# Designs tried in a protein design run: designed miniproteins, single chains. Part 15

Each design is a single chain, and the fold is of that chain. pLDDT is the mean over its residues in the fold that is shown.

## One batch from the design tools (miniprotein)

Design m531
Fold by ESMFold2-Fast:
Structure m531 (fold): chain A 56 residues (1-56)
Amino acid sequence: SEEYRKRVLLNEAIILMETRKLSEEEVIQYLVDHFGVSKEEAEKIVKEAREELKKR
C-alpha cells in the first residue's frame, strides 16, 4: 500500500539522519536516487523525519 511505502521511506530517512548523520539535503538526494521518489516527496518525507526526531 502507499501508506506502507511511506512508512518504509520515513524509517529509512530517520536511520540516515540519526544513525549515519547525513544532512537533510543528502537524505533527499539519497531517497531520489535509490527509491525513485520525486524531490518534492523526498522533501516531505525528510520534514516528517525531522519532526519525529525532535519528539525523541
Scores: mean pLDDT 83

Design m532
Fold by ESMFold2-Fast:
Structure m532 (fold): chain A 86 residues (1-86)
Amino acid sequence: GPHLKKAKELIKKAKELLKQGNYEQAIELALKAMKEAIKQNPSLEVQVLEGMALLVYGVYKLTGDNEQAAKKVIELAEQALREAEK
C-alpha cells in the first residue's frame, strides 16, 4: 500500500544521508519511515521496534555517537518495515 511505498522511499533516502555523513537527518527520515510502517500495520512487533529506535535516538542526542546510532535506527526501521509487510 501507499504507506509501505513511502516507508521504503524514506529508508532509501536515510541510507543516502548516512553515506553523506548527515546522521541526524538520516535518523529523522528512518523514524518517519517507522511511522509510515505503523500506519500500515500497528502490530506489537512494529511498536516494539519503534520504541527501541526512539531509545537509540535518545542515546544519540545525549552521547553524540552519531554514525553507530544512525546505522542502528535505520536497521530497526528496516526490521519494522519487514514486520509491517507480514
Scores: mean pLDDT 85

Design m533
Fold by ESMFold2-Fast:
Structure m533 (fold): chain A 96 residues (1-96)
Amino acid sequence: NPLQERLQNLERGLQNLEEQREEIEKEKEILENGVDEFLRYLEKLGIVDVSSLTPEQKEQLAEEERKSLDAEDEELDKRIASLQRQIEELQKQINK
């Protein structure tokens, strides 16, 4: 059934977006715990050498990441809502 295959693909897409949301929420929580905690997180990922950063660079990285996470979260909200609507419409078509 092509509608069932499409539904499965949309449900997979929704799961992938929900996993991305969980990672964004995790990174936001680390940032809320403070700039130093966030920088330790990035250092564990091999992204930055915290010892090479000035206080201004630390604040700049934290601010840019806050903006990036907020923008990604807003985009994910829209994509999740769109996929949920598409899933609901397909489920209605399949169940008729």
Scores: mean pLDDT 82

Design m534
Fold by ESMFold2-Fast:
Structure m534 (fold): chain A 69 residues (1-69)
Amino acid sequence: SRLDELLARIDEVLENFKAGKLSYQEALERIQELLREGRRTLSPADLARVNRKAGEAVNEMVELERKKA
């Protein structure tokens, strides 16, 4: 489903960030693109699930960036 695809892509962005393949800014931009796709294609209930997963991923990325600073 489109929901499952977007959730999997968020996981991929986070893992690529952790692996050093994406900068913090690049990872944020990709998550924002996925959220824009979700807003265009998903029901409000499914969009809430994508927003929750994106928020969790961004929180983890923020914590990892704080440790680098």
Scores: mean pLDDT 87

Design m535
Fold by ESMFold2-Fast:
Structure m535 (fold): chain A 118 residues (1-118)
Amino acid sequence: MEVKAEARLELENGQPVVVLTADPAAIREAESLPPDHPFRKAVVRALAEAYLKALELMLDYYKEQGLITDEQANSLLEEAKKRLEEAVASGDIDALRQAFGDAVIRIRKLVEENKAKK
């Protein structure tokens, strides 16, 4: 079975919102399999790549708005990539979701802190 996951950025009321598209049936099937199963590993890798793309899009948006620096964006992306790769290595879909969620929270917090500095 071919696994496909995609991410895009949309603006709602001027705020960037990440839209993740993945096959729910494929995710559910993967969750029923052991972490080392080839299909589960393929699903986890596809989700990790989609999450990383979503973070890149969000960071690029905030860089263009002048709300984060290139150095801040690179640091956040490298940390997120490391955590996503750790989740991929373990086949842990929940750890993958947590790594993405934590990265989004950190990005939003940094943006609000940078807005408050003036």
Scores: mean pLDDT 80

Design m536
Fold by ESMFold2-Fast:
Structure m536 (fold): chain A 65 residues (1-65)
Amino acid sequence: ASREAAFDIRAVGIGFEKGLEVKLRRVDGTIEVTLFAKDPEKAEAAKREILEEGRRLGLPVRVRF
């Protein structure tokens, strides 16, 4: 669906903007986002933005570090 593609693009974009590696996986209908970051403040900010985008698009999203 287009909303899922929009989410993937935004999640990767957030990672790129903050210099974080982002991995996306689908698990039982949930989008699992894994963030690889050395800076905990950037990791937390990216997590918030990604969860907000998921909520905006009505998608079940889970974030891991």
Scores: mean pLDDT 84

Design m537
Fold by ESMFold2-Fast:
Structure m537 (fold): chain A 56 residues (1-56)
Amino acid sequence: AAPAPLTPEELRVLILHLNGKSLEEIAKELGISPETVKRLLERVQARLDALRAAAA
């Protein structure tokens, strides 16, 4: 089991970002604001960085 699992919204935003979608495109696909997408991406990045640090 992952020590710090992403929320479903965080995971969706991450997948779309990895597929090369822009922040505006992700916002449109999910029906949320670009500001919310930015916040979710920042949170995902912080959690991934923390998980990476714990694994190193």
Scores: mean pLDDT 76

Design m538
Fold by ESMFold2-Fast:
Structure m538 (fold): chain A 67 residues (1-67)
Amino acid sequence: SALEQQLRAELEAAREAIRAGDLAAASEHLQRARELLEQVKDPELRQKFEEELEEIDREGVAAALAA
């Protein structure tokens, strides 16, 4: 679906931003992903995307702490 494609794109963009050291961009992409996730009605699909989002968020926190 278009929603799933957008959600996947935002999560991938967040991951790319973290790799580039752009934590502000990563935060914006994660925020958009959270907004899209609110529209996901399938509980199994929602759980999968929540887990991926939490993993990327942890990567961002780790990057920020690396100083």
Scores: mean pLDDT 84

Design m540
Fold by ESMFold2-Fast:
Structure m540 (fold): chain A 76 residues (1-76)
Amino acid sequence: MDPELLQAEVDAAMAVIGYAVVEIAIKKAGKATEEDYKEALAHLDAEIEAARRTGDEALVAEAEAKKAELEAEAKA
């Protein structure tokens, strides 16, 4: 794989993971619905898969931790 393309893919995956966390914070302030949580969880699942393809175990762990936090919040 092209190292420059791989780095860009990693940067993109990190940015989207961060975006999903921010989006959930906004939705929580606006009284997030069950559908909002399902949408965010599906988004995070896609980001976790993208992170797995990079081989960065730390990035995968971070994404999975964010998903676990979101799942706990949805059940509260």
Scores: mean pLDDT 62

Design m541
Fold by ESMFold2-Fast:
Structure m541 (fold): chain A 74 residues (1-74)
Amino acid sequence: VEELIEALSDPDPAVRAAAARELGKIGDPRAAMALARALYDPSPEVRTAAATALRGIGEELAREALAAVEKEGP
């Protein structure tokens, strides 16, 4: 899971999108914060993958992570 979370910071948007999709399939709550940050990614492909992945993890954890990321600012 940590390797996939690190891949969400990869310079290649295709790699970031693939990592988001895999994290969603795994459904590990440890990825919720990283996936919520990926919702603000400059690539629409990554944003779409992150949104889909958060649905896989669960609404409660997704809401909590999103609220925390929104408070971080940029």
Scores: mean pLDDT 73

Design m542
Fold by ESMFold2-Fast:
Structure m542 (fold): chain A 92 residues (1-92)
Amino acid sequence: LTEAAQLVALGKYEEALKLLEKEDPKDAGAQYLKGLALLKLGKYEEAIEYFEKAIELDPNFFKAYEALAEAYEKLGKYEKAEEYRKKAEEAR
């Protein structure tokens, strides 16, 4: 997981995704990192799926709600983006 997070920080999003395929699918942090890598690659709808999995596993994962808001904003779905920004504040 630490290595995958480091790859995301370095902009190596596709390499991070390949490494994350081996992680536990019930790890909220791993699901979040998959979503973040996809978001950075412009794959907004796929990113949303993984952020939703992250909050399903950890409902207090405020970073995943912030990321969902960003992804919806990138898709032009501003009302949903506002909903998730509000949820992020509540999850802190």
Scores: mean pLDDT 81

Design m543
Fold by ESMFold2-Fast:
Structure m543 (fold): chain A 80 residues (1-80)
Amino acid sequence: SREEVIREVARLVDEFYNAKTEEEALEVIDKLVELAESNPLISNDAAINVLRQMLHHAKERGWEEVVEYAEKKIEELKEK
């Protein structure tokens, strides 16, 4: 199960980096947050670390909506 969770997170990271539009990237962030909220094997700190990597790549791409959304999700997870 833990190995399956690690593979699912890796798949979402790959989907994010291969996203062609901001809309596709936002959908991947939603999937990651849902996975973190539904699965106790994913800590909030682990999810935040992945979101920070996604945020960095979004900034490099100039995807302002993705940047703002990732920052919002990081702050929401920190408050939990």
Scores: mean pLDDT 85

Design m544
Fold by ESMFold2-Fast:
Structure m544 (fold): chain A 73 residues (1-73)
Amino acid sequence: KEAKLKALSEQYKELIAEALASTDPAAVRAKLDEAGRIVAEGLKIQDPSAKAIADAAVAEVAALAEERVAELE
């Protein structure tokens, strides 16, 4: 359980860092989509009732994708 959560957390941080460092809008969107999927999976492992927190985290990642893409265009 703990090892899987740590691995997902590390993958999430890596994807966010790669997305923010990328200059390709398509790559930014792809990496942030994957990051959102990872955070939702991690939250479900911790507490299935944390749906509101999972939904908020996915929305935040989507907002970051749009902001970063706008900066590159």
Scores: mean pLDDT 72

Design m545
Fold by ESMFold2-Fast:
Structure m545 (fold): chain A 64 residues (1-64)
Amino acid sequence: SEADEYIKKAKEALEAGKYEEAAKYAQKAIEASNGKDAEALVVLGEALLKLGKTEEAGEYFEKA
């Protein structure tokens, strides 16, 4: 699905250390899944944690 393609890009960005890009792709995956996809939420949380946004990351991990 379109969400799966965005999750793939988000994970590739995380591996490359491109945390802002990873967060953007993960957000697109959430949007493409109509607002809730557990894997996309976890990937977004991980990207936010790497960016030092610990509180926001925690919220997305709780939603997953």
Scores: mean pLDDT 81

Design m546
Fold by ESMFold2-Fast:
Structure m546 (fold): chain A 69 residues (1-69)
Amino acid sequence: MKEELEREILEALALMLAAVNRLIAERADPETAERYREAARLFEEAARLAPEDPEKAKELIKEGKKIAA
């Protein structure tokens, strides 16, 4: 039960992070936009993996956060 809920929350969080980073990229300078688009791609991949491999999804979220920082 808790693990299933955690996977669903992780998927939702990753999708939200992807959407926000894409929105930022649309309004950023070209160099910054590329960084946020790369982060969004990683977050989208994390969302796809969250139901199957939550640990790998967490690692992708960490990598996306490093790129977006």
Scores: mean pLDDT 82

Design m547
Fold by ESMFold2-Fast:
Structure m547 (fold): chain A 101 residues (1-101)
Amino acid sequence: MTVTLSPLLTELLGVSEATLRDVLRRLTERLTGEEVDPSYSSNEIMALLLQALRERGLFDPEDGSVVDLSGTLLEELLGVSRADLRDGSLFKEMFERLLSF
């Protein structure tokens, strides 16, 4: 059984659902290189993100394996070590930087 990305990111970053939705959109755009329609729901954005992660081998729903999507995704997109991501403070700063863009 796979873990949903949205609750995992909310838990790690300590952010609101509205803020998480905006971050999911920005992360999806950066990961895919494609523009995401700003009218998309959180579920639609998450579906696009999961599809991109699946194409990169970071998420496999068929195997039911749990992947550290927050760690692997952010290491790939931001070039940050997993240890730094787990510290939380650097994570929060990078998150604010993505949102301020």
Scores: mean pLDDT 54

Design m548
Fold by ESMFold2-Fast:
Structure m548 (fold): chain A 81 residues (1-81)
Amino acid sequence: DVVRRLLTALDGAIEAAKQGRVDELKRYLEDIRTLADQLPDPALRAAVRQGVEAMEKAIEEGKDPVPLLEQLRAQVRALAA
């Protein structure tokens, strides 16, 4: 049930980002990266890894990561259906 754990971690990351809890957000991104490695679909793994990299860059640049997190969550749901 890797996809369910991934969606739960994404929900937590979105909440942490909305509350400005940067350290907690970074921990969720690490969990998401670890869960991505366990995904059986190579396309879904690539999408999640790319999404995490984009979010790490957004955080570094002081951009709002919430839209990227919500986009990744929608993409995971679509590819896992």
Scores: mean pLDDT 84

Design m549
Fold by ESMFold2-Fast:
Structure m549 (fold): chain A 57 residues (1-57)
Amino acid sequence: GSEIEEIKKRIRELEREIEELEKRLPENPSLEEQIELGILYLELAVLKTVLKKLEKK
């Protein structure tokens, strides 16, 4: 349904944001920069898990 499509859209947006941040990240990222990137990866992992559960229904 629409929820699956919205989750897929958010996953694509997160993957793009992560890629753009990784390209801009300095060789020695700050703790704050590392945390920000980690939060995005965590959100991506959660959404991918939710998507797998929804696709089985």
Scores: mean pLDDT 82

Design m550
Fold by ESMFold2-Fast:
Structure m550 (fold): chain A 81 residues (1-81)
Amino acid sequence: LAAVRERAAGIIAAADSAVELGLDPASMEGLRGFLERQIERMRAEAEALAARDPAAGAEAFAAVEEAERAVEEALEAAKAR
């Protein structure tokens, strides 16, 4: 759980920084690919965790959803420029 939460925090921070720095759409697309791979790893970790501890798995999936939303918001912000 802690590892999934730390990865989520890192993804959210990276997405927020990209928006704040005004990354162009091409640079944001590259970052999106990297962040999406991290989100896929978080999902796999959440699934493994849910098999052993359903409550911890639910918290891990919530962290995945939060990170996914942050990436989507960052992409929309970049495209609006």
Scores: mean pLDDT 77

Design m551
Fold by ESMFold2-Fast:
Structure m551 (fold): chain A 72 residues (1-72)
Amino acid sequence: SMPVVHLEADEIPPLGGHVEAKVVGLDPQEAAEKFGLKVGDTVTVRHFVGGVYTVTTKDGKSMPVRAIITTK
């Protein structure tokens, strides 16, 4: 199953859009860290379809995730 990633961003990305976000939680943490995601990372989150997102790290690694995005 896809990891659940908790993100903090200024806005929720619209369908097909993207925003910068900070990783504030990972579930399960160990699996997501193995894929190159870490709490505290700044990532690009892109909205695909059906609530599925792609998170891209600074190193250009991308992975599909279930994202829970909170705005500040």
Scores: mean pLDDT 78

Design m552
Fold by ESMFold2-Fast:
Structure m552 (fold): chain A 97 residues (1-97)
Amino acid sequence: DKRALELEMEVGVLEVEVAVAKTSAENVLKSDKPKEEKLKVLEEAIETVERAKEELERLREEARRLGLEEAAELAERAIRHAEEVLEWLREKREELE
């Protein structure tokens, strides 16, 4: 189904965005950069993952409405991963404050 493939591809792009945001946060936390710069990168990462999660939730709802069960499940797993990354980012931000 063409729409199923399109939804799965969009989920994949958003998962990459979440992974890139997490990697950027991990890299800055391991650096000797000032606390204010680390906080700024964490805040930017949180904002990126929050936006990605909102888009994933829209894709999941569309997949469910269309009866595309595999695409809906893929989006749901991506949402769970984004939530775990958000929790980790927020914990790291709080540790720095």
Scores: mean pLDDT 90

Design m553
Fold by ESMFold2-Fast:
Structure m553 (fold): chain A 94 residues (1-94)
Amino acid sequence: MTKEEQLELIDKAIEAARKMLEAARSGNVEEAAQYLADAVHYLGKALGVPTADPETVRQALLEAAKRGFDVEAIARAAYRTIVEKANELKKKLE
């Protein structure tokens, strides 16, 4: 993977995380779950680390919602972690 490809994946991960948080805040759990899966997938690819299957990540958030967990709180925590790790990697590539 080139440095340019890694930077593109980082930007995609951050954008997916942002859309996840927006969807969660609007009560759109299905969209939040899809964007969480996308963000984890792109960040994992950029970092070169194994990640859970996107469908598994998506189902995990949907299951948490069914159990009455605070989806917005989960989304805020995920957003902070994804953006932090993405920015750490971006600094190393710059």
Scores: mean pLDDT 86

Design m554
Fold by ESMFold2-Fast:
Structure m554 (fold): chain A 97 residues (1-97)
Amino acid sequence: KALEGAYRAAELAREAARAAAREGAHVGAAAAGAAAAGAYAAALIGEKKGKYAEGAADAALSGRAAAGAAEDGGAREGAELGRRAAEAGEEAAKLAA
């Protein structure tokens, strides 16, 4: 469950980057995409090392970074999806703690 939430956070962060790109915030979209890649990496490392709570928490931080990058670029839809990514990772971390 925590692992699923961490990957869900990474997926939503990637959607935030795509939404920012569609809204024309190309610089913000690139930064959000990098944060989304970080979320995925955190989830994967958590899975491989059996540190599910840490992986989910790190994915949540990356989701927040994706939301901020999209918002700074003026991408409201991307920012909303990034916030949802952070929430999914935060809930997954609580379930694994």
Scores: mean pLDDT 73

Design m555
Fold by ESMFold2-Fast:
Structure m555 (fold): chain A 57 residues (1-57)
Amino acid sequence: DGRARAIEEVLGVEADDVVMRIANREAKRALGVDLSKLSPEEARRVLEELKELGRLP
């Protein structure tokens, strides 16, 4: 899954179901975005922004 790879690359942690749910929840809260509807490339950009905002580790 391209989104799982993006999470692993950006956060440096294994992309399990719990991590995927947390990332999607923070994307909705901070940016109003649903990660499940984005391409892997768009999801990577959103994850980088959430990390910069301190919302993801």
Scores: mean pLDDT 75

Design m556
Fold by ESMFold2-Fast:
Structure m556 (fold): chain A 60 residues (1-60)
Amino acid sequence: MDAEVEQLRQQGLAKLPEHIDALKQHGHLSTDEEVEEARATSTRVIDNGARLVAEQRAAA
């Protein structure tokens, strides 16, 4: 279970730098504080998503 959560989390985190870079390029993030907030929020979403998906698979 924990290994599956970690795998899903790592997949999401691997795409996070590209996502943040795209937001910066399009002017949605202009300060280091905005970048840090977006990174923290996205990381929480990825972590919660990984847990929910792993829990759903375990319940099947």
Scores: mean pLDDT 76

Design m557
Fold by ESMFold2-Fast:
Structure m557 (fold): chain A 60 residues (1-60)
Amino acid sequence: SREELEEEVRRALILMQAALIVKYSKDPEKARKKYEEVLKLIDQGKFDEAEKLIREAMKE
């Protein structure tokens, strides 16, 4: 369905952003823990919360 496609696109974008944050982080351990929390939120369908964590990580 359209909703399923939109969710898959959101998941892909969040995962790509999270991976880039880990790769370019000045604190890789902290970034990795945030990445794990993002994965947990995605698994629970909490895309808005996952996106919020990504935005917070980018500000650090």
Scores: mean pLDDT 81

Design m558
Fold by ESMFold2-Fast:
Structure m558 (fold): chain A 73 residues (1-73)
Amino acid sequence: MALDTDGDGVLTREEFIGYLTEVAGLPREEAEALFKELDKDGDGVITREELREGLAARGAQLSDAQLAALFGA
């Protein structure tokens, strides 16, 4: 299922937290902490690249297919 309806390859804070809590089963506090690390500017959005890098830093990775599902390709 697609989270990103903008088509810009970016997730809002709500979309990202929703994905991690609903799909990955993380508590909201963990999802918020991860988002805060990825969103260095505090703009409330993260890019595909930031998501991929942040997850890799935590020993997880998203494939291009998983990113496409998240960002609505």
Scores: mean pLDDT 66

Design m559
Fold by ESMFold2-Fast:
Formats: C-alpha cells, sequence, structure tokens
Structure m559 (fold): chain A 68 residues (1-68)
C-alpha cells in the first residue's frame, strides 16, 4: 500500500534528521532530509507528491525542535 510505504519512509527520514539536529544547522538537516526522502521514496516507488508530503512533514518536525 502506498500510504504504508510513505509512512515507513517518513519515519526513517524523520528519525535520522532528528538525530542530526544537535550537530548540524537547521538548513543542513533539512537538506539532508530532502535528499534522504527523495532517495528512499524513489526506491519505494512513491510518487513525487508523496515524497513532497514526507519532506513537508519532516520539515515541520525539524522546525518544532528548533523552536523549542
Amino acid sequence: EEQEKANLVAVKVAKKALDLLPTMSRDEVIKYAEEEAKKLGEEAGLSPEQIKRIIDAVKRQIDAEYAA
């Protein structure tokens, strides 16, 4: 199921990105998340729209961590 694959990619990307937050700038972490989401999403056969949604979701999580 596409949604299940998208959720797995989102969780993997978010976890890796959040682990980098203490050692990297916000922009660097976002760039990493975008690259990783595109790579893993393409490998999982996700559409460009699904990959964009994953990137947007991860960016929201990164922004929340930096705002705290």
Scores: mean pLDDT 76

Design m560
Fold by ESMFold2-Fast:
Structure m560 (fold): chain A 59 residues (1-59)
Amino acid sequence: MAEEALRDFIDKHAEYLKAQGKEEESERLRKEGEEILATVTDPVEALQRLADLFKEALA
């Protein structure tokens, strides 16, 4: 359940970055997002780390 929501976050935000012409940032979000899902036990902490990656990608 929580993992599905986190994967959905990664997918939607990665697609948004591609739509903005940020293909490398999109791919980075997917790769680092999978690592976060594998290593971070707390879903809330995982979501915060994913949000931080997305914010960096938008800069």
Scores: mean pLDDT 80

Design m561
Fold by ESMFold2-Fast:
Structure m561 (fold): chain A 67 residues (1-67)
Amino acid sequence: TALEEGKKAFEAGDYEGAVKAFAATGTSKKEVLKLIAEALKKLGRTQEAKEVLKSVGAPQEEIDSLE
């Protein structure tokens, strides 16, 4: 599945591939969106990662940890 593919890409350090695979799931599940935010953070796309975390109601401390 795209979720499994994304997890494998993330573990391999392929953060661009991880974001692409997770996005391909088409899901709004909080767990998957958090994985997208982590991959975006690893890519230095900090503002996009913060927006994703805000959209899923992540704690402010987690959002602030990106800076």
Scores: mean pLDDT 76

Design m562
Fold by ESMFold2-Fast:
Structure m562 (fold): chain A 58 residues (1-58)
Amino acid sequence: KLEKLLKLKEYLAENGETLTAKEVAEILKSNGFNATSLDEEGALHAVQELNNEIGELE
């Protein structure tokens, strides 16, 4: 559902100053996105998947 994904993206944006890369990766993994590692690279990959899914749904 697009609204759920948009809320998740907004949550990550609003909390970007307080969330670690590991926490971002864990949040996205728990929401079904592929966080390949619990670090900056894994978080970036999972965020890209979230953005792609939002783009597909529009």
Scores: mean pLDDT 74

Design m563
Fold by ESMFold2-Fast:
Structure m563 (fold): chain A 67 residues (1-67)
Amino acid sequence: MLEANNLVIQGDIAFQEGNYEKAVELYEKAIELDPDNSIAYYGLAKVYKAMGRDEEAEKLLEKAKAL
């Protein structure tokens, strides 16, 4: 859906600005609107890796690959 894609774009912007908390919120909302959105899972994994949460990032990457 267009709304989920818009949230992913906003999440990418928040991540580039270093606002990891906002990026997480935006990607999670995208997943809530479209649970099959692999791009949102990749985005969330990227943020968790940047935050040093590598195990959580790996689980999200596995979820994205399964979609």
Scores: mean pLDDT 82

Design m564
Fold by ESMFold2-Fast:
Formats: C-alpha cells, sequence, structure tokens
Structure m564 (fold): chain A 78 residues (1-78)
C-alpha cells in the first residue's frame, strides 16, 4: 500500500542518515518522518536494526539518539 511505502522510505532515509553522517537537522527530519509514517512493526524492526548499528560501531551516537527518540514515541502510543 502507499502508506506502507511511505513508512519504508522513511526508515531507509533514517538508516542512510546514520550510515552517512548527516547534519542534526537532517537526522531530526528523518526521525520525524519515521514517527509520522512508520507502522508499529516497521518501528520495532528499525529499533532492532539500530541496536545492530550501535553494536557494529556505525555512527553509534546518532544511532542511540534516533533509538531514544523512537522508543519515546512508542511509549506514547501505548
Amino acid sequence: SEEFKKGAEAVLKLLDAIRNPASKEELDKAIDEVIKYATPEQLEQLLRYLDRLIAEGVNPEQARYAKKKLEEELKKRK
């Protein structure tokens, strides 16, 4: 569906922003798009992927920042 595609695109943009160091503004924008469009399932999968990036040392500070923001959003939805 179109909604699923928007969520998937938002997730991919956030992962790209972390893998290829982006400005704080670009990272915050990518996080906001994930919050807006991602399904709960896409959010849970993304959180697992962010844990992997942290463990592998792929821009771990930005990955932790994104994870914290997304976990806060999930708590608000419960």
Scores: mean pLDDT 82

Design m565
Fold by ESMFold2-Fast:
Structure m565 (fold): chain A 66 residues (1-66)
Amino acid sequence: SLPIPPLTEKHRERMEIAELVEKLLNTEDPEEQEAIFDRIVERLGLDPELAAKLREWIDKVRENLK
């Protein structure tokens, strides 16, 4: 077995991205939502196509929560 140490840099980055996604889903302010989304896209280095798919998924999740 290959153990991975807890809180490695890559693990911390994934946690930060997960926190941003959770914050985005719980944020009601459209301006703040856009800022958080842009930060996620920048951190993940997403292509415009993948960014658009992520945006559609987030919008769909928010629509279903209402």
Scores: mean pLDDT 73

Design m566
Fold by ESMFold2-Fast:
Structure m566 (fold): chain A 55 residues (1-55)
Amino acid sequence: SLVEKIKEEFEKNPEDDSIVNEILRYAAEHLPPEEVYRLLKTYLDYRKKKNLSKS
């Protein structure tokens, strides 16, 4: 799934979100807004958790 792909890429390259941005752009072009919002929300939640874990 795109959600799983975003999570995997973020885990591999947390300092480089270019691949995640490409996945989100693909989603924006091919998926309905509701799905794009879910993907973005998942990415933001995952990023927030990573920042909290570092502290």
Scores: mean pLDDT 70

Design m567
Fold by ESMFold2-Fast:
Structure m567 (fold): chain A 88 residues (1-88)
Amino acid sequence: SAAERAAAIAGAGGEAAARGAEGDAVSAAQGAAAGAIGAAGAWLEGELGGAPREVAERAREGGARAARAAAAGDAEGAREGAEEARRA
């Protein structure tokens, strides 16, 4: 479904952010990754506009957590947030 595809994209963005946070070029990678996840999240919100509220909220929360963790340099948190969004 469109919602599943949107969640998968948000999850992939979170994985990319987690990978970036693992490296020495962390600050630039974190900014870029957080921006990409934010964009994916906005798109996901659009796609989930007609989805059951609980699914949409879980996807948003996971994506938001991934973006915040990536910005903070927390690769594990970014991965966990991405997985939460993907499982919505």
Scores: mean pLDDT 62

